Designed miniproteins, single chains, continued (4). Designs and how they scored, part 25

Each design is a single chain, and the fold is of that chain. pLDDT is the mean over its residues in the fold that is shown.

## One batch from the design tools (miniprotein)

Design m12844
Fold by ESMFold2-Fast:
Structure m12844 (fold): chain A 108 residues (1-108)
Amino acid sequence: AEKELQEHLALATYYALLAVAASQADTPESVPSYVANRLRAIGVLLDAELGQPISGETVLEELKKAKEAVAKSDNPRAKEYLAKAQEHARKAAELAPEDEHLQEAVKI
């Protein structure tokens, strides 16, 4: 149960960061931000493998940023990553119904 929750929290955060990166891929001026968000996404997966826990608050914050960024982008890849982030956030919210941040995240 706890391991399943942490897996979904990590994947929700990972895909949210990828959605932001993809939304910024449309111009050369966004390359530094694109690279930074890709690197952060890789860092989330590495931290998860090293046993670093991810909170529902982190998922909510990154999902909010991803939703806002994707809404301003016509990139279908950004929308695909946001959908994957939302799916994992929903599964995490089902596993942790007492987590107010995750309950808020599924409304995004």
Scores: mean pLDDT 80

Design m12845
Fold by ESMFold2-Fast:
Structure m12845 (fold): chain A 74 residues (1-74)
Amino acid sequence: MLSKEELLEFAKKNKDKPITLRLRKLPDGSYLLELIVDDEKPKTYATRFASEEEAEELVKEILKINPNAKIIRL
């Protein structure tokens, strides 16, 4: 599992590729944010947050880099 900074770096590295963000609430009340890069070899990167607010802040930062990223909330 990656840090917030590492996930943001992967978003920057893959800014020219189709990206899907999945935000999931886990049974323990924490939130999992997955960044899925859709290319020849699909890659998934994930980080975990204590709160929805922290996860949504990172989603907003990634959307500034990748405005066309798709968001799925589960």
Scores: mean pLDDT 79

Design m12846
Fold by ESMFold2-Fast:
Structure m12846 (fold): chain A 103 residues (1-103)
Amino acid sequence: SPNQTQLQTLLDQIQSLNGQILAALRARDFAAMEALQTQLMGVIDQASSLLPASDAAILQQLRDQFGDMLGRVLANPDDPVAQAAMSLTGAGILTEIQIQIRR
């Protein structure tokens, strides 16, 4: 379908942005992380608009969970627990987002 090509493009953008966010986290570039988060949320919102309402609702829930986790890192940049949670659980949430987009 025409939507499959657009969703694949958005999926590739999500994957690229996630890699950039994790690189910024390792570099402690919090300004870059905040800008990349804004871009990632916009791409997820675009993907959500192309999905059935039930799938869009799940995608928005996962988006909010990821945003909350990244927000915790930005609020306390010296917290190694928040950084570890972002690196492990954040990656898992993005995998679930990719699965929802591929359905």
Scores: mean pLDDT 79

Design m12847
Fold by ESMFold2-Fast:
Structure m12847 (fold): chain A 81 residues (1-81)
Amino acid sequence: MAKDYIVKAIIYLKRGEVEKAIDYLNKALEFATGKAKEMLEKAISYAKEGKVEQAINFARAALYYLDGDEEKAEEYYKKGL
């Protein structure tokens, strides 16, 4: 579901396959709401700018919000800034 798409997006970002990563992040957006959706939108924005490390951190923040781990989500959000 959304988490599987985010994990695939992170793998493609790490491989430099930015276009494929953005496609998976957009698929994850279909299933995300609230803070997780906000983090995915930031991840897509930074990926489009070629800011891969920031995109990965925002994608990780989204993953933690989906797990209900707000403390870790905020940690990765701050790393993405």
Scores: mean pLDDT 87

Design m12848
Fold by ESMFold2-Fast:
Structure m12848 (fold): chain A 89 residues (1-89)
Amino acid sequence: KKELIQEIKKLVENSDLDALQELIETNDKEEILKIAALAVAIESLKQVKANPEEVDVEEAKERIYKELEELFGLSKEEIEKLIKEIEKV
């Protein structure tokens, strides 16, 4: 699974949506979409942290975590753990 997470992160960072769609067709669609959503959230958090004068970093984090909680049906703590695990890969 680590290789799959690395590939999805790379595709999200490069905005390669066509290759990401191909992975969805050939793998577990739900798993790919969850990993992709987490990778997008990580990139969004990086952009927010890079521009702290333009946005409230804590409000932006809270919003991103809320959207992931609703999407996954998981708690904030569980989402934080998943983000850290994907960041390590």
Scores: mean pLDDT 73

Design m12849
Fold by ESMFold2-Fast:
Structure m12849 (fold): chain A 81 residues (1-81)
Amino acid sequence: LSEEEIEKIKEKTRELVERELSEVSDDKEAKLAKIKQMRDALAQMVAAFRPTATPEQQARLDVFEQTLNEILAEEEKKLKE
């Protein structure tokens, strides 16, 4: 997995979170519920995909999973402050 591919995955992951959260009302509870939904969806996707993934797909999934969890944790912290 190249550095350019890693950066692209991180950028697309950031865009995904921004889009999902922008579609939710400014209500704190609604945004927290969306973050939980995204975490649950990620866990299900990883559990389903990881056993059949190639090494390259696994590397891409790891970057996506780590980046998404980091962004969601930051957004959750902002809402709880």
Scores: mean pLDDT 81

Design m12850
Fold by ESMFold2-Fast:
Structure m12850 (fold): chain A 96 residues (1-96)
Amino acid sequence: MKAVLEVFITAKTNELLKEATEKVKKILEEHGGKVEVEIDEEKKQARITAEFDSAEKAKAAAKEVKEYLESEGFKVKTSEAEVGDTLEIRIEATDF
């Protein structure tokens, strides 16, 4: 089963947003994810999308991303759904 992991980060500062986004991207890439990043500095929001060849790799990446963001003081919500033959995982992180 293929998987897509989307991480949405909202931060109080663009400095924290960029640091968190870069580290999340690195975690996703280390787990074999093909990563794309969109940053909106005006809204202090980032959307990180990663495609994985296996659900197991995506779940491992999601766990590490959640643990990292929680360690940095973010409130993290995670949801997952199976859409056809693809596992979709969504992580939403806010620091307020």
Scores: mean pLDDT 87

Design m12851
Fold by ESMFold2-Fast:
Structure m12851 (fold): chain A 97 residues (1-97)
Amino acid sequence: DFRSLPLDPVEQAILKELGLDSEEGFREKLENTSTDLKAPSNLYFLALLVVRQLEKDGLKFTKEERLKIASLLQEAYEKYGLPAFSAVVLAIYRYLG
């Protein structure tokens, strides 16, 4: 089961730094995430495609949650690169799946 895979120490450290290392922290960060982008990028649109894949894998989101998740994925990538993007995707499966 994908959701039962252990997070590596780097992924855990990144999630803690982003405040995404618990279900409660993840929900709070998502609620405080803006749906309005200051500057849309190719990363944001790629993140929306990832959200679409999450929905195909059985997760359910509102329209607002989809935009917030895409913004959060972009923020994670911009701050810490691909490992952060990957860690946030795993956290979404665990806490929102």
Scores: mean pLDDT 77

Design m12852
Fold by ESMFold2-Fast:
Order: structure tokens, then C-alpha cells, then sequence
Structure m12852 (fold): chain A 68 residues (1-68)
């Protein structure tokens, strides 16, 4: 389903962003988290049950980068 594919892509981008954060690349991580949030919002609109947690994960990590 498209909702599941979007949720899976959002999760992959969050995981990649967390790896970049571990390497100190906050700018690249923020860009990927922004993309992940957009995909998770699309997944939410299509009824993905995983989407709310993915949106929260992306937003929380964006906020942490902004505070650093």
C-alpha cells in the first residue's frame, strides 16, 4: 500500500538522519528529518497507523538540532 511505502521511507530517512547526527552532521540530518516528516504526514493522510510515531520522532529530533 502507498501509506505503508511512505511510512517505510520516512522511517529509513529518520534512521539515516540519526546516523548523521552521530557523525556530527546536523545540517544533513535536519534536511532528512524534514523530508521524513513530510512523508510521514502523507502516510498519515493515507491512514498509516505508524505515521503519528514517525511524525513525532522527526519533530523531536528537528527540535533537538535547533536547540543545539
Amino acid sequence: AEADALAAQALALIQQALALLAQGDNASAAALLTQAKALALQALALGSPAAPALIAAAENNIALIAAA
Scores: mean pLDDT 86

Design m12853
Fold by ESMFold2-Fast:
Structure m12853 (fold): chain A 115 residues (1-115)
Amino acid sequence: MTDEELVNRALELVPQLLQEYIDLHKKVGSRYLEQLENAKPLSPAQLEKAIKAALDLLKRWKDELGLTEEEQVELLAYHIISTQIKGAGEALLTARLLRIIGDRIDAELAARRAA
């Protein structure tokens, strides 16, 4: 996957992930619902800066966590959302990272149990 393909795939996911999380926050009666529903698109300049910063972080996380192409696309989309929305967007990115870390720990524990 090229950086351009990664960026394009992430941009396609942003509205889908944002809507999913709005629906989830509605279901649980979250105080962040208004912040999520009122989120405005980033300007082109803000989007370019956010993508550049996110690609730098993703390169580090890919090396540390062995990220799949799908995980890279998701994390880039969450980074864009976290730049648009403080609090709820940052929580979303953090939760996804913690799940990936947890999955890697579980995989290592399973491998050790099989040995």
Scores: mean pLDDT 80

Design m12854
Fold by ESMFold2-Fast:
Structure m12854 (fold): chain A 90 residues (1-90)
Amino acid sequence: SKEKIEEIKKIAKDLYDYMKKLAELYPDNEVLQKALEEIGKLLKELEKAETEEEAKEIFKKMVEIAYKALSELDPELAEKIKESLEKALK
């Protein structure tokens, strides 16, 4: 549905903004800097998504990148964020 696509786009933008703030706090953290760049590229692709399936696929890739980067900083927090974001796909 269009409503679900817009929900996914909003959550993805919130995730990007969160990762951007972390990357600004840790400017020497190469993993966070690379994750932010990759998530930013996926967010641009997500803006073009016209189907719920396409939006979910792109968002899942964003979550996987964020999870890997966050797991190096705080594995417990990374797992909780991943679980919360995966619930948003239902």
Scores: mean pLDDT 83

Design m12855
Fold by ESMFold2-Fast:
Structure m12855 (fold): chain A 74 residues (1-74)
Amino acid sequence: SAEIRAAIDRMLAEGFSLDQILQLLKTEAETFYPNDPRAKEIIERLEEALSQDDAAKRETAVEVMEELRELKAS
């Protein structure tokens, strides 16, 4: 969504790297959704994205933030 892209762009403007953003999302999933199989799949995807290029990292960050928003609504 435009809101999620804007949030990522703000973090980048504040000096966060894409790697740091992916690590923050991993920490959020581990902290708030322990033992949820959906969160485990998200964590695995974030770990895989850390070895990819910046475009793939940004896309994964957008997708994961949308999925974490859905988990929060559950």
Scores: mean pLDDT 84

Design m12856
Fold by ESMFold2-Fast:
Structure m12856 (fold): chain A 73 residues (1-73)
Amino acid sequence: KEAAVEVLREALPGLSPASQQLVEEAIRAVERAPSDEEALRILEGAKAMAQALGLEGAVRALERAIEAVRERL
């Protein structure tokens, strides 16, 4: 999950304020997750929310974070 947090933090400066808000919430939730499986579930939920809101930058950042968790599993 630490690799996912790093990916999300690296993406923050290039995102709109709305995308930054969603990604920052995802970072906090992932850091509190007790397992990589739970972190993946949180990231998938955040991605679905970003897609519903049309936040393309957040969607791309969350997809990269999901890949980072899956590579570690």
Scores: mean pLDDT 81

Design m12857
Fold by ESMFold2-Fast:
Structure m12857 (fold): chain A 77 residues (1-77)
Amino acid sequence: MEEKIKELLEKLKEAAARGDAEAAREYLTQLLSSIKDKNKALEAIEEAEKAALASMDPEVMRAVGEVAREKMAELGV
């Protein structure tokens, strides 16, 4: 499980670096659906938002931010 989470996070970072907003959205969605623990989900969101911000791509930042906000609302944050 942890290995799959690490792989999805690396794929998300690669997609963000390439400016592939839809791939970044999909990998973040898969990553968050694989995490049952609230704190681990929040850490994954933080890492994903950090990667999106580093990309400097507004479409990537928007896509990642939308998924992050929806998950945080679901978690009561």
Scores: mean pLDDT 82

Design m12858
Fold by ESMFold2-Fast:
Structure m12858 (fold): chain A 68 residues (1-68)
Amino acid sequence: SMEELGKKIKEALLKEGASEETAEKAVEAALNAPDLSTATRNVLQVLAESMPLEKAVRAAAKVAEVMK
């Protein structure tokens, strides 16, 4: 379900060091995207606003793995 997917994405982001607020924004960006590529790009953009780009890229990659 979308609810379970959202929880898994949030958990992955929190483990990568995202704040709860950033993780929630990234979950919304991922679930509202029409495809995986758009979801990954939008998640990366959200994460890059509040964490170093290197960390944001790794975290976005983890989200992409969860969404496969």
Scores: mean pLDDT 84

Design m12859
Fold by ESMFold2-Fast:
Structure m12859 (fold): chain A 86 residues (1-86)
Amino acid sequence: SMHLERARRLIEEAEELLRQGKYEEAIRLALEAMDEAMKANPSLEVQILEGMALLVYGVYKLTGKIKEAAEKVIRLAREALREAEK
């Protein structure tokens, strides 16, 4: 699926941005990857993972822990891709 390939590429780019300290850009690409995974396979599992990623982003806004938020959102995007590949 083109959507799964795009999701994988976006996650890899998000991981590179995380290594560069570009946390906000990393979160944006990881969320875009989850949208692509949803387009490939709109399962309940993928929807739950996207909801969890949005919750992590909300907690980041309250606590200011942007690096931790980026790491967690990328992890959830990887899990969403894995679920969408089923």
Scores: mean pLDDT 86

Design m12860
Fold by ESMFold2-Fast:
Structure m12860 (fold): chain A 90 residues (1-90)
Amino acid sequence: SVEEEIKEKISKLPSLSFNEALDAFDEILSLLVEAFEKGEISAEEALKLAEEVVKAVKKWAETLPEEEKEYFINLVDIKLENFKKYLEAK
């Protein structure tokens, strides 16, 4: 399931580099977009899962140096906002 794939990607975050963590986040959003477009999940479910993922990656980001943490959180917030706009346009 999409939730199981997301959980597996999140569980690997502590062993990933900064760039690998950003790539993993992008992959998770892509999985959610694909599942939504295929009708496997609703827009509401896709948004809830995306927000839970953002919460998890922000918690992981608390272990990063301050500059990297702020940059990562800012990018994640921008990507989530774009994801919300994408869902609302459908």
Scores: mean pLDDT 82

Design m12861
Fold by ESMFold2-Fast:
Structure m12861 (fold): chain A 97 residues (1-97)
Amino acid sequence: SDVDIVDREVEKLVAEGKERLEAGENPIKVYLDLMQRLNQALERLNAEGRRITRESEEVIKRKLLDFLRYLREEARKRGDANSVALFEKLIEEVEEI
């Protein structure tokens, strides 16, 4: 289904993001790059005639919230209070969607 395709694309990007974090990359940079690649993937899927449904949006929201919480804890482990505060704000903004 279109939802399963979206789910796989998001999971792939999250997995790549976690590998980059393990390699010591900056959590904010990892998040921004993931969002850019996610937007590009969704635009490609739409151009290919796939529907980004409400169910697809709910899957994206859930997986992004889980990843943002992961990024927040990673930033906290690194002692980066500014990044922690940014991810807390992003979590609140995504929860309101």
Scores: mean pLDDT 87

Design m12862
Fold by ESMFold2-Fast:
Structure m12862 (fold): chain A 71 residues (1-71)
Amino acid sequence: MDKIPEPISEEERRRVIAAADELLDQVPGLTPSERAARFTAAQILLSNGATVEEVAAALGLDPEALRERIR
């Protein structure tokens, strides 16, 4: 069984990017520049093979909320 963090597939990366965009709109007090910075960081992490947990951390989001959104 795979004991390392599961890598995000290309299709999952697309879903995570879409979910991140939607979830960042729900974060209160987030400025447009902060939103853009978090979104860009998430995209860079995903292009480098980051997990959902790492992407959620960069976005300041709960990993489970992000996973629920990409279902």
Scores: mean pLDDT 73

Design m12863
Fold by ESMFold2-Fast:
Structure m12863 (fold): chain A 82 residues (1-82)
Amino acid sequence: GAKEVADKLVEKAQEELEKKAAPVMRKMSDDEAAELSAEILGKLNEGVLKAIEAGNKEEAEKAVREGYRKALEIIEEYEKKL
């Protein structure tokens, strides 16, 4: 179902976000890194909830990809402030 598709895409998205966020987080304080982490998870979770509500695999995949894209934008915004 849509949840199973979302779960697989979320795992891949989390791995990629962790790889992209790690070098940025290393340049900031623990508090700032925690804030960035929370914002990344927030955007990805928004995508996951939309994917779970999706009636088909295509819409579920689209929802997770959009959440991933928004999380990447947050990482980029934090990096620009360093």
Scores: mean pLDDT 79

Design m12864
Fold by ESMFold2-Fast:
Structure m12864 (fold): chain A 69 residues (1-69)
Amino acid sequence: SSAKKETEKQVKELEEQAQKLFDKAMDLYREGFESNPEKQKELLEEARKKAQEAMDLLLKGQQLREATA
């Protein structure tokens, strides 16, 4: 029970960090659409990197939940 509660806390922290990364990725995508072509490429690459990092955090959270199930 205590291990499950600690895992849920860690997963929640990972989900919150992932949400912040997705929010940053969306902001970069929006800025990209309003930018010149060269800056757009850089912003879209940065957005993709942040979205991938967010996905990796969510996967880690899922693995932690499965390990304590």
Scores: mean pLDDT 84

Design m12865
Fold by ESMFold2-Fast:
Structure m12865 (fold): chain A 93 residues (1-93)
Amino acid sequence: DEVAKAREEYNKASAEEQSALNELVTWLSRKDPAIAGATLEAAARYGGKAGGDMAEQLAGEEAKPLSDRVKDLATEAERLRAEYQALKAKAAA
């Protein structure tokens, strides 16, 4: 069942993105709680990629290893979400 498999892959990717965002925010909170707050707000309003971009803009190069991971995982989760939605729509037809 391709639909069930795609759903499981998307859920796993979404969980990995959330875990990476939590690691980034935890690291930022030790550096500057205001930067951590701004990163969380950007991610909540505009998604994980926006959160990663905000962290890079405010914390600079030091944030890059963690922010790049959040952005990569957010991109992968969105790709898998689109694939799951397409397969679900096809199965419903």
Scores: mean pLDDT 86

Design m12866
Fold by ESMFold2-Fast:
Structure m12866 (fold): chain A 74 residues (1-74)
Amino acid sequence: LREELLRAIQAGDWETAAKLLYRILHDEIRVPESAFKNPDDSKYAGLYGAIARELGLSYAELTKLIELGYKLNN
């Protein structure tokens, strides 16, 4: 994951973190739109669980961050 995303999370800059995470998921990983609309869907649990672990976030914190990023970009 990008260093900028981790720094934003460590700084508590959740808006910047959400925008960076959206860019990574949308542009680099290319997850479908349903992955943003229903991030709690069990079919994404493996991917989002791994990302949460890398970022030092709980699964619930990550899903909120994904929802915020989607809202800010749409």
Scores: mean pLDDT 82

Design m12867
Fold by ESMFold2-Fast:
Structure m12867 (fold): chain A 74 residues (1-74)
Amino acid sequence: TASLLEAKYGKDTAANILTGIGSYLHRKGKYEQSIEFYKDSLSLDPSFTQSRKNYGKSLEKLGKTDEAKKVYEE
């Protein structure tokens, strides 16, 4: 879980790991699953711009264009 990764590796490393898993799932076309990992990453580090950017891209792939715009603007 996100909390276990944070406890073992620290907040920034955990956020990076979760973002990496999300990116892998996005490349496999598993956009809904990728979004959950990006959300977990942003819960640990709201300032992690790479996760926010990737979250927006996964939302666009699901046709959630307005939601993606809001994520990019945060």
Scores: mean pLDDT 82

Design m12868
Fold by ESMFold2-Fast:
Structure m12868 (fold): chain A 95 residues (1-95)
Amino acid sequence: TDAELAAMSAINDIADIGRRLAHSLGDSDSNLEINRLQTKAFEALFNGDLDSARRYTQELAELAIKLAEKAGDKSTVEYIKSLQDQALSALDTIG
């Protein structure tokens, strides 16, 4: 559905930003955790477990925000928050 595509797109964008930030900071552990959280969010979404999809999406966004804050990039923090709101709104439309 359009809502499923919107949720997947926003989650993927958060993960892509998180991976780029982790790489620029030399933080391989955070890069692995971003990949794990994205995978868990998608697995939950595909299984119809919207509560778990929301939780993993929030954890993914929180990690990406922390990486952006560590990088000193306030505009990217705001953008990740916007993507988180888009993902959660799309998940609410599905369930």
Scores: mean pLDDT 91

Design m12869
Fold by ESMFold2-Fast:
Structure m12869 (fold): chain A 75 residues (1-75)
Amino acid sequence: MKSMEELLKELEELEKELKKLKEEGKISKEQALEIEIEIGMFRIVIGVSKATGLDLTELAEKQIKKIKELLKKSL
């Protein structure tokens, strides 16, 4: 199962992919906003995990999968 550090690295790559799609005009403003909201939710999950010491890795992994699905839907 992926570590929190691996999930953060995946998020960085997904953010780069989103930026590229926006620069190439391959994604609508609405689709980009939907993905950016989900990225924000992921960062909240990470922040809560660090602040509380709770292992939220499974929730974070689920959020990464959702972001990946939204990016694929935009193509």
Scores: mean pLDDT 80

Design m12870
Fold by ESMFold2-Fast:
Structure m12870 (fold): chain A 85 residues (1-85)
Amino acid sequence: MAERLERIRREYVEELKKLYDELKNSTPEQAENIRKDFKEKVEQRIKEASPEERKLLETFYQIDEDVERALKLIHEAIDKLEKER
């Protein structure tokens, strides 16, 4: 059990790192689509999860909403700076 939860956590962290790398080079429209896809994947994993995994994924879902907002702000800042430079 614990090993599976740690694997899920590590996979989630890896997905977040990839998301960050993709977003920093994306247009605003692409960034919206990437965020939607990521959210749908998290929701699907929650639905398919065991009770123990679901608790962990629900925690990640709350973090994911905060991360989505932070990533949007970061993306907007990057786009603005690139246009000014």
Scores: mean pLDDT 67

Design m12871
Fold by ESMFold2-Fast:
Formats: sequence, C-alpha cells, structure tokens
Structure m12871 (fold): chain A 80 residues (1-80)
Amino acid sequence: SMEEEAEALEARLAELMREAQTLPEDVRERLFARVRPILEQHRQRLAALDQSDREALLQAAIEAGEQLIAVVEEELAAAA
C-alpha cells in the first residue's frame, strides 16, 4: 500500500540522515543546500492540493521522499 511505501521511505531516509551526520561539515552544507529546494517544492505542492485527498497527499510525500533519499545517497557515495 502507499502507506507502507511512505513508512518504508521515512525509515530509509532516517537511516541515511544518521549516516549523513558522519559527513564533513562542508559536505553536509552542500547536502542541505540540495535538500532545501526539494522540501520547498513539496511544501508548494501540498499548498496546491486538496487537504481531504489522502491519496494525493501520500503520493506527494512518497515522491518527495524518493527525491530526498536519492540526494542523500548520492552525497554519501561521493564522500566515500
């Protein structure tokens, strides 16, 4: 289900963010600069959506989660 997918993405993102705490300060600053526009895009999308449309809200969260995971994984791989 979309709820299970969103939960799995949140768990994975939390794990990756714990790993990101081990990154050098300059790399973390670059990571946060890349994350910021994704979070802003998600906020703008949520503002445009019908708050009663649970499936649309959940799909937006899944898409944002996938983008965030990709960015964090890329920065972790580049730092290794």
Scores: mean pLDDT 86

Design m12872
Fold by ESMFold2-Fast:
Structure m12872 (fold): chain A 66 residues (1-66)
Amino acid sequence: SREEQLARRRALVEEIQRVIEDALEGKVSIDEAARRITELLSKMEAAVTEDQVRAYLEKLIEEKKK
């Protein structure tokens, strides 16, 4: 059903958010976080590359240190 599809998408988004938080806290390397997030985004059919995800994470870390 549509409700099941929305629930699966929400779970993937929440997992992506957890990986981003782990990377910002230094619990996971940026390279590993980018790989995992790219895999999760591919399950949602998002046209995003691992390099784009890595660049985004690097910018977030720079802003946190500012």
Scores: mean pLDDT 80

Design m12873
Fold by ESMFold2-Fast:
Structure m12873 (fold): chain A 86 residues (1-86)
Amino acid sequence: SAAARRARERAIVREVMLLIRETIFKKLKEDPNASEDQVRAAAVDAAVRRLRELLERYGMPPLSDADLRAMAQDAVDLVLGMIKGK
């Protein structure tokens, strides 16, 4: 159903955003000299991998690598904005 699909989409978004936040803090702890671009790149790569895994786990249709990367970039930008004080 549409409601069940929306519930799965929300669960995926929540898990990916939590992973992005964890990856950002872990990268900054491991490499205090990491540039924002290096932190973004690490978070995007982690988000792409997790999105692919979760889409498969929830039986959602697979996305192209380009679409996964675009979604991951948007999610990382949103999480970074929240960490920086919004």
Scores: mean pLDDT 83

Design m12874
Fold by ESMFold2-Fast:
Structure m12874 (fold): chain A 102 residues (1-102)
Amino acid sequence: SLEEAIEKIREAIENGEDWMKVVKELIEQGYDPRELIVAAMLAPFVPKEALLVEVKSILDAFGVFDMSPVSFAEYLARVAEAGGHPELAEIARKVADLLKEM
């Protein structure tokens, strides 16, 4: 389920594990990369219990279904950088680069 996918990303980030490998494996399983990138960006800052709801809210607000995963990742990186969050921009750029290599 999407909830289980988001939790795997959150656990990997919390434990200092290779969360990029987790994201890649979930994309290969057929999960939407746009949902996974929002989960990775929010996971360090949002409580576990709220993470799925916040991911869905962000995707609904942006009408993300009309954007390619790469374009969405690059857009989020620009927004995070402009907002003074270079750490979030780095997460978004790493996922964008992964998608370009797949």
Scores: mean pLDDT 81

Design m12875
Fold by ESMFold2-Fast:
Structure m12875 (fold): chain A 81 residues (1-81)
Amino acid sequence: PPVTFDPKALEAFRNASPEDQEILARTLLEQGRIAFEEGDLERALAYYELALELASLNPELMKEIAEEARRGIEEVRRKLE
């Protein structure tokens, strides 16, 4: 399936509770890992980049998620070289 995000869904995420924000960011991080393991580097990069973007909305709460997303992005970029 294509990796696309509804602007309304992203706005809902910004207005979600901290717990819901963490769950959504973690879910995106996990989807990125799955795509990476399956060799779908474009999809993995998209999920990791979105997870990082969402985690950056609350960096104190989601510091670990942001760090894992950054590592995922670096691993994908290394494989694309």
Scores: mean pLDDT 78

Design m12876
Fold by ESMFold2-Fast:
Structure m12876 (fold): chain A 100 residues (1-100)
Amino acid sequence: SAVDEALALLEEAAELLIEVAESIGAHDKARELRELLERTRRELRAHRDDPAAQLAVVREFLARAGEIAREIYDKMTPEQLNKVLQAALLASQAIDLLRA
């Protein structure tokens, strides 16, 4: 389903951000990202028949994940910054899937 495909993209995006946070030593931010992913998974499944609610859930994920990335931005290597960009692109693809 589009929800399951979007979840797979968001899980991949979250794993990239978690890897970056852990590598920097921001273990608290990695935990926040895991909790955000678990909440996002539950909310998307709860709203499987509501496309507007699905988009709102993914947008909230992107906003919160972006805030976390900004908090640790200055500690990132160029390779870690590229992983954050990849995560943003995956989350954008999840939005496009749910809008289709």
Scores: mean pLDDT 86

Design m12877
Fold by ESMFold2-Fast:
Structure m12877 (fold): chain A 69 residues (1-69)
Amino acid sequence: APLEAMAADLLAIATDLGREDLVEKIEQLPNLSPEEAERVLWEIFSEIAKEVLTRAVDATIARQKAERA
């Protein structure tokens, strides 16, 4: 099912990010109604996007500091 495949991909991403809170939310998706699952999925996507953007910015700053050290 599309939700199950998406949940598996999100679980892998959340695990790689070390976000145990998101892992727990993803694992609960099959127990939610379709409407609740959609809202929780949007929250998970937003949190993953913020984490990825933050890490990209931090990596850029770290590279800049290494070049000046």
Scores: mean pLDDT 77

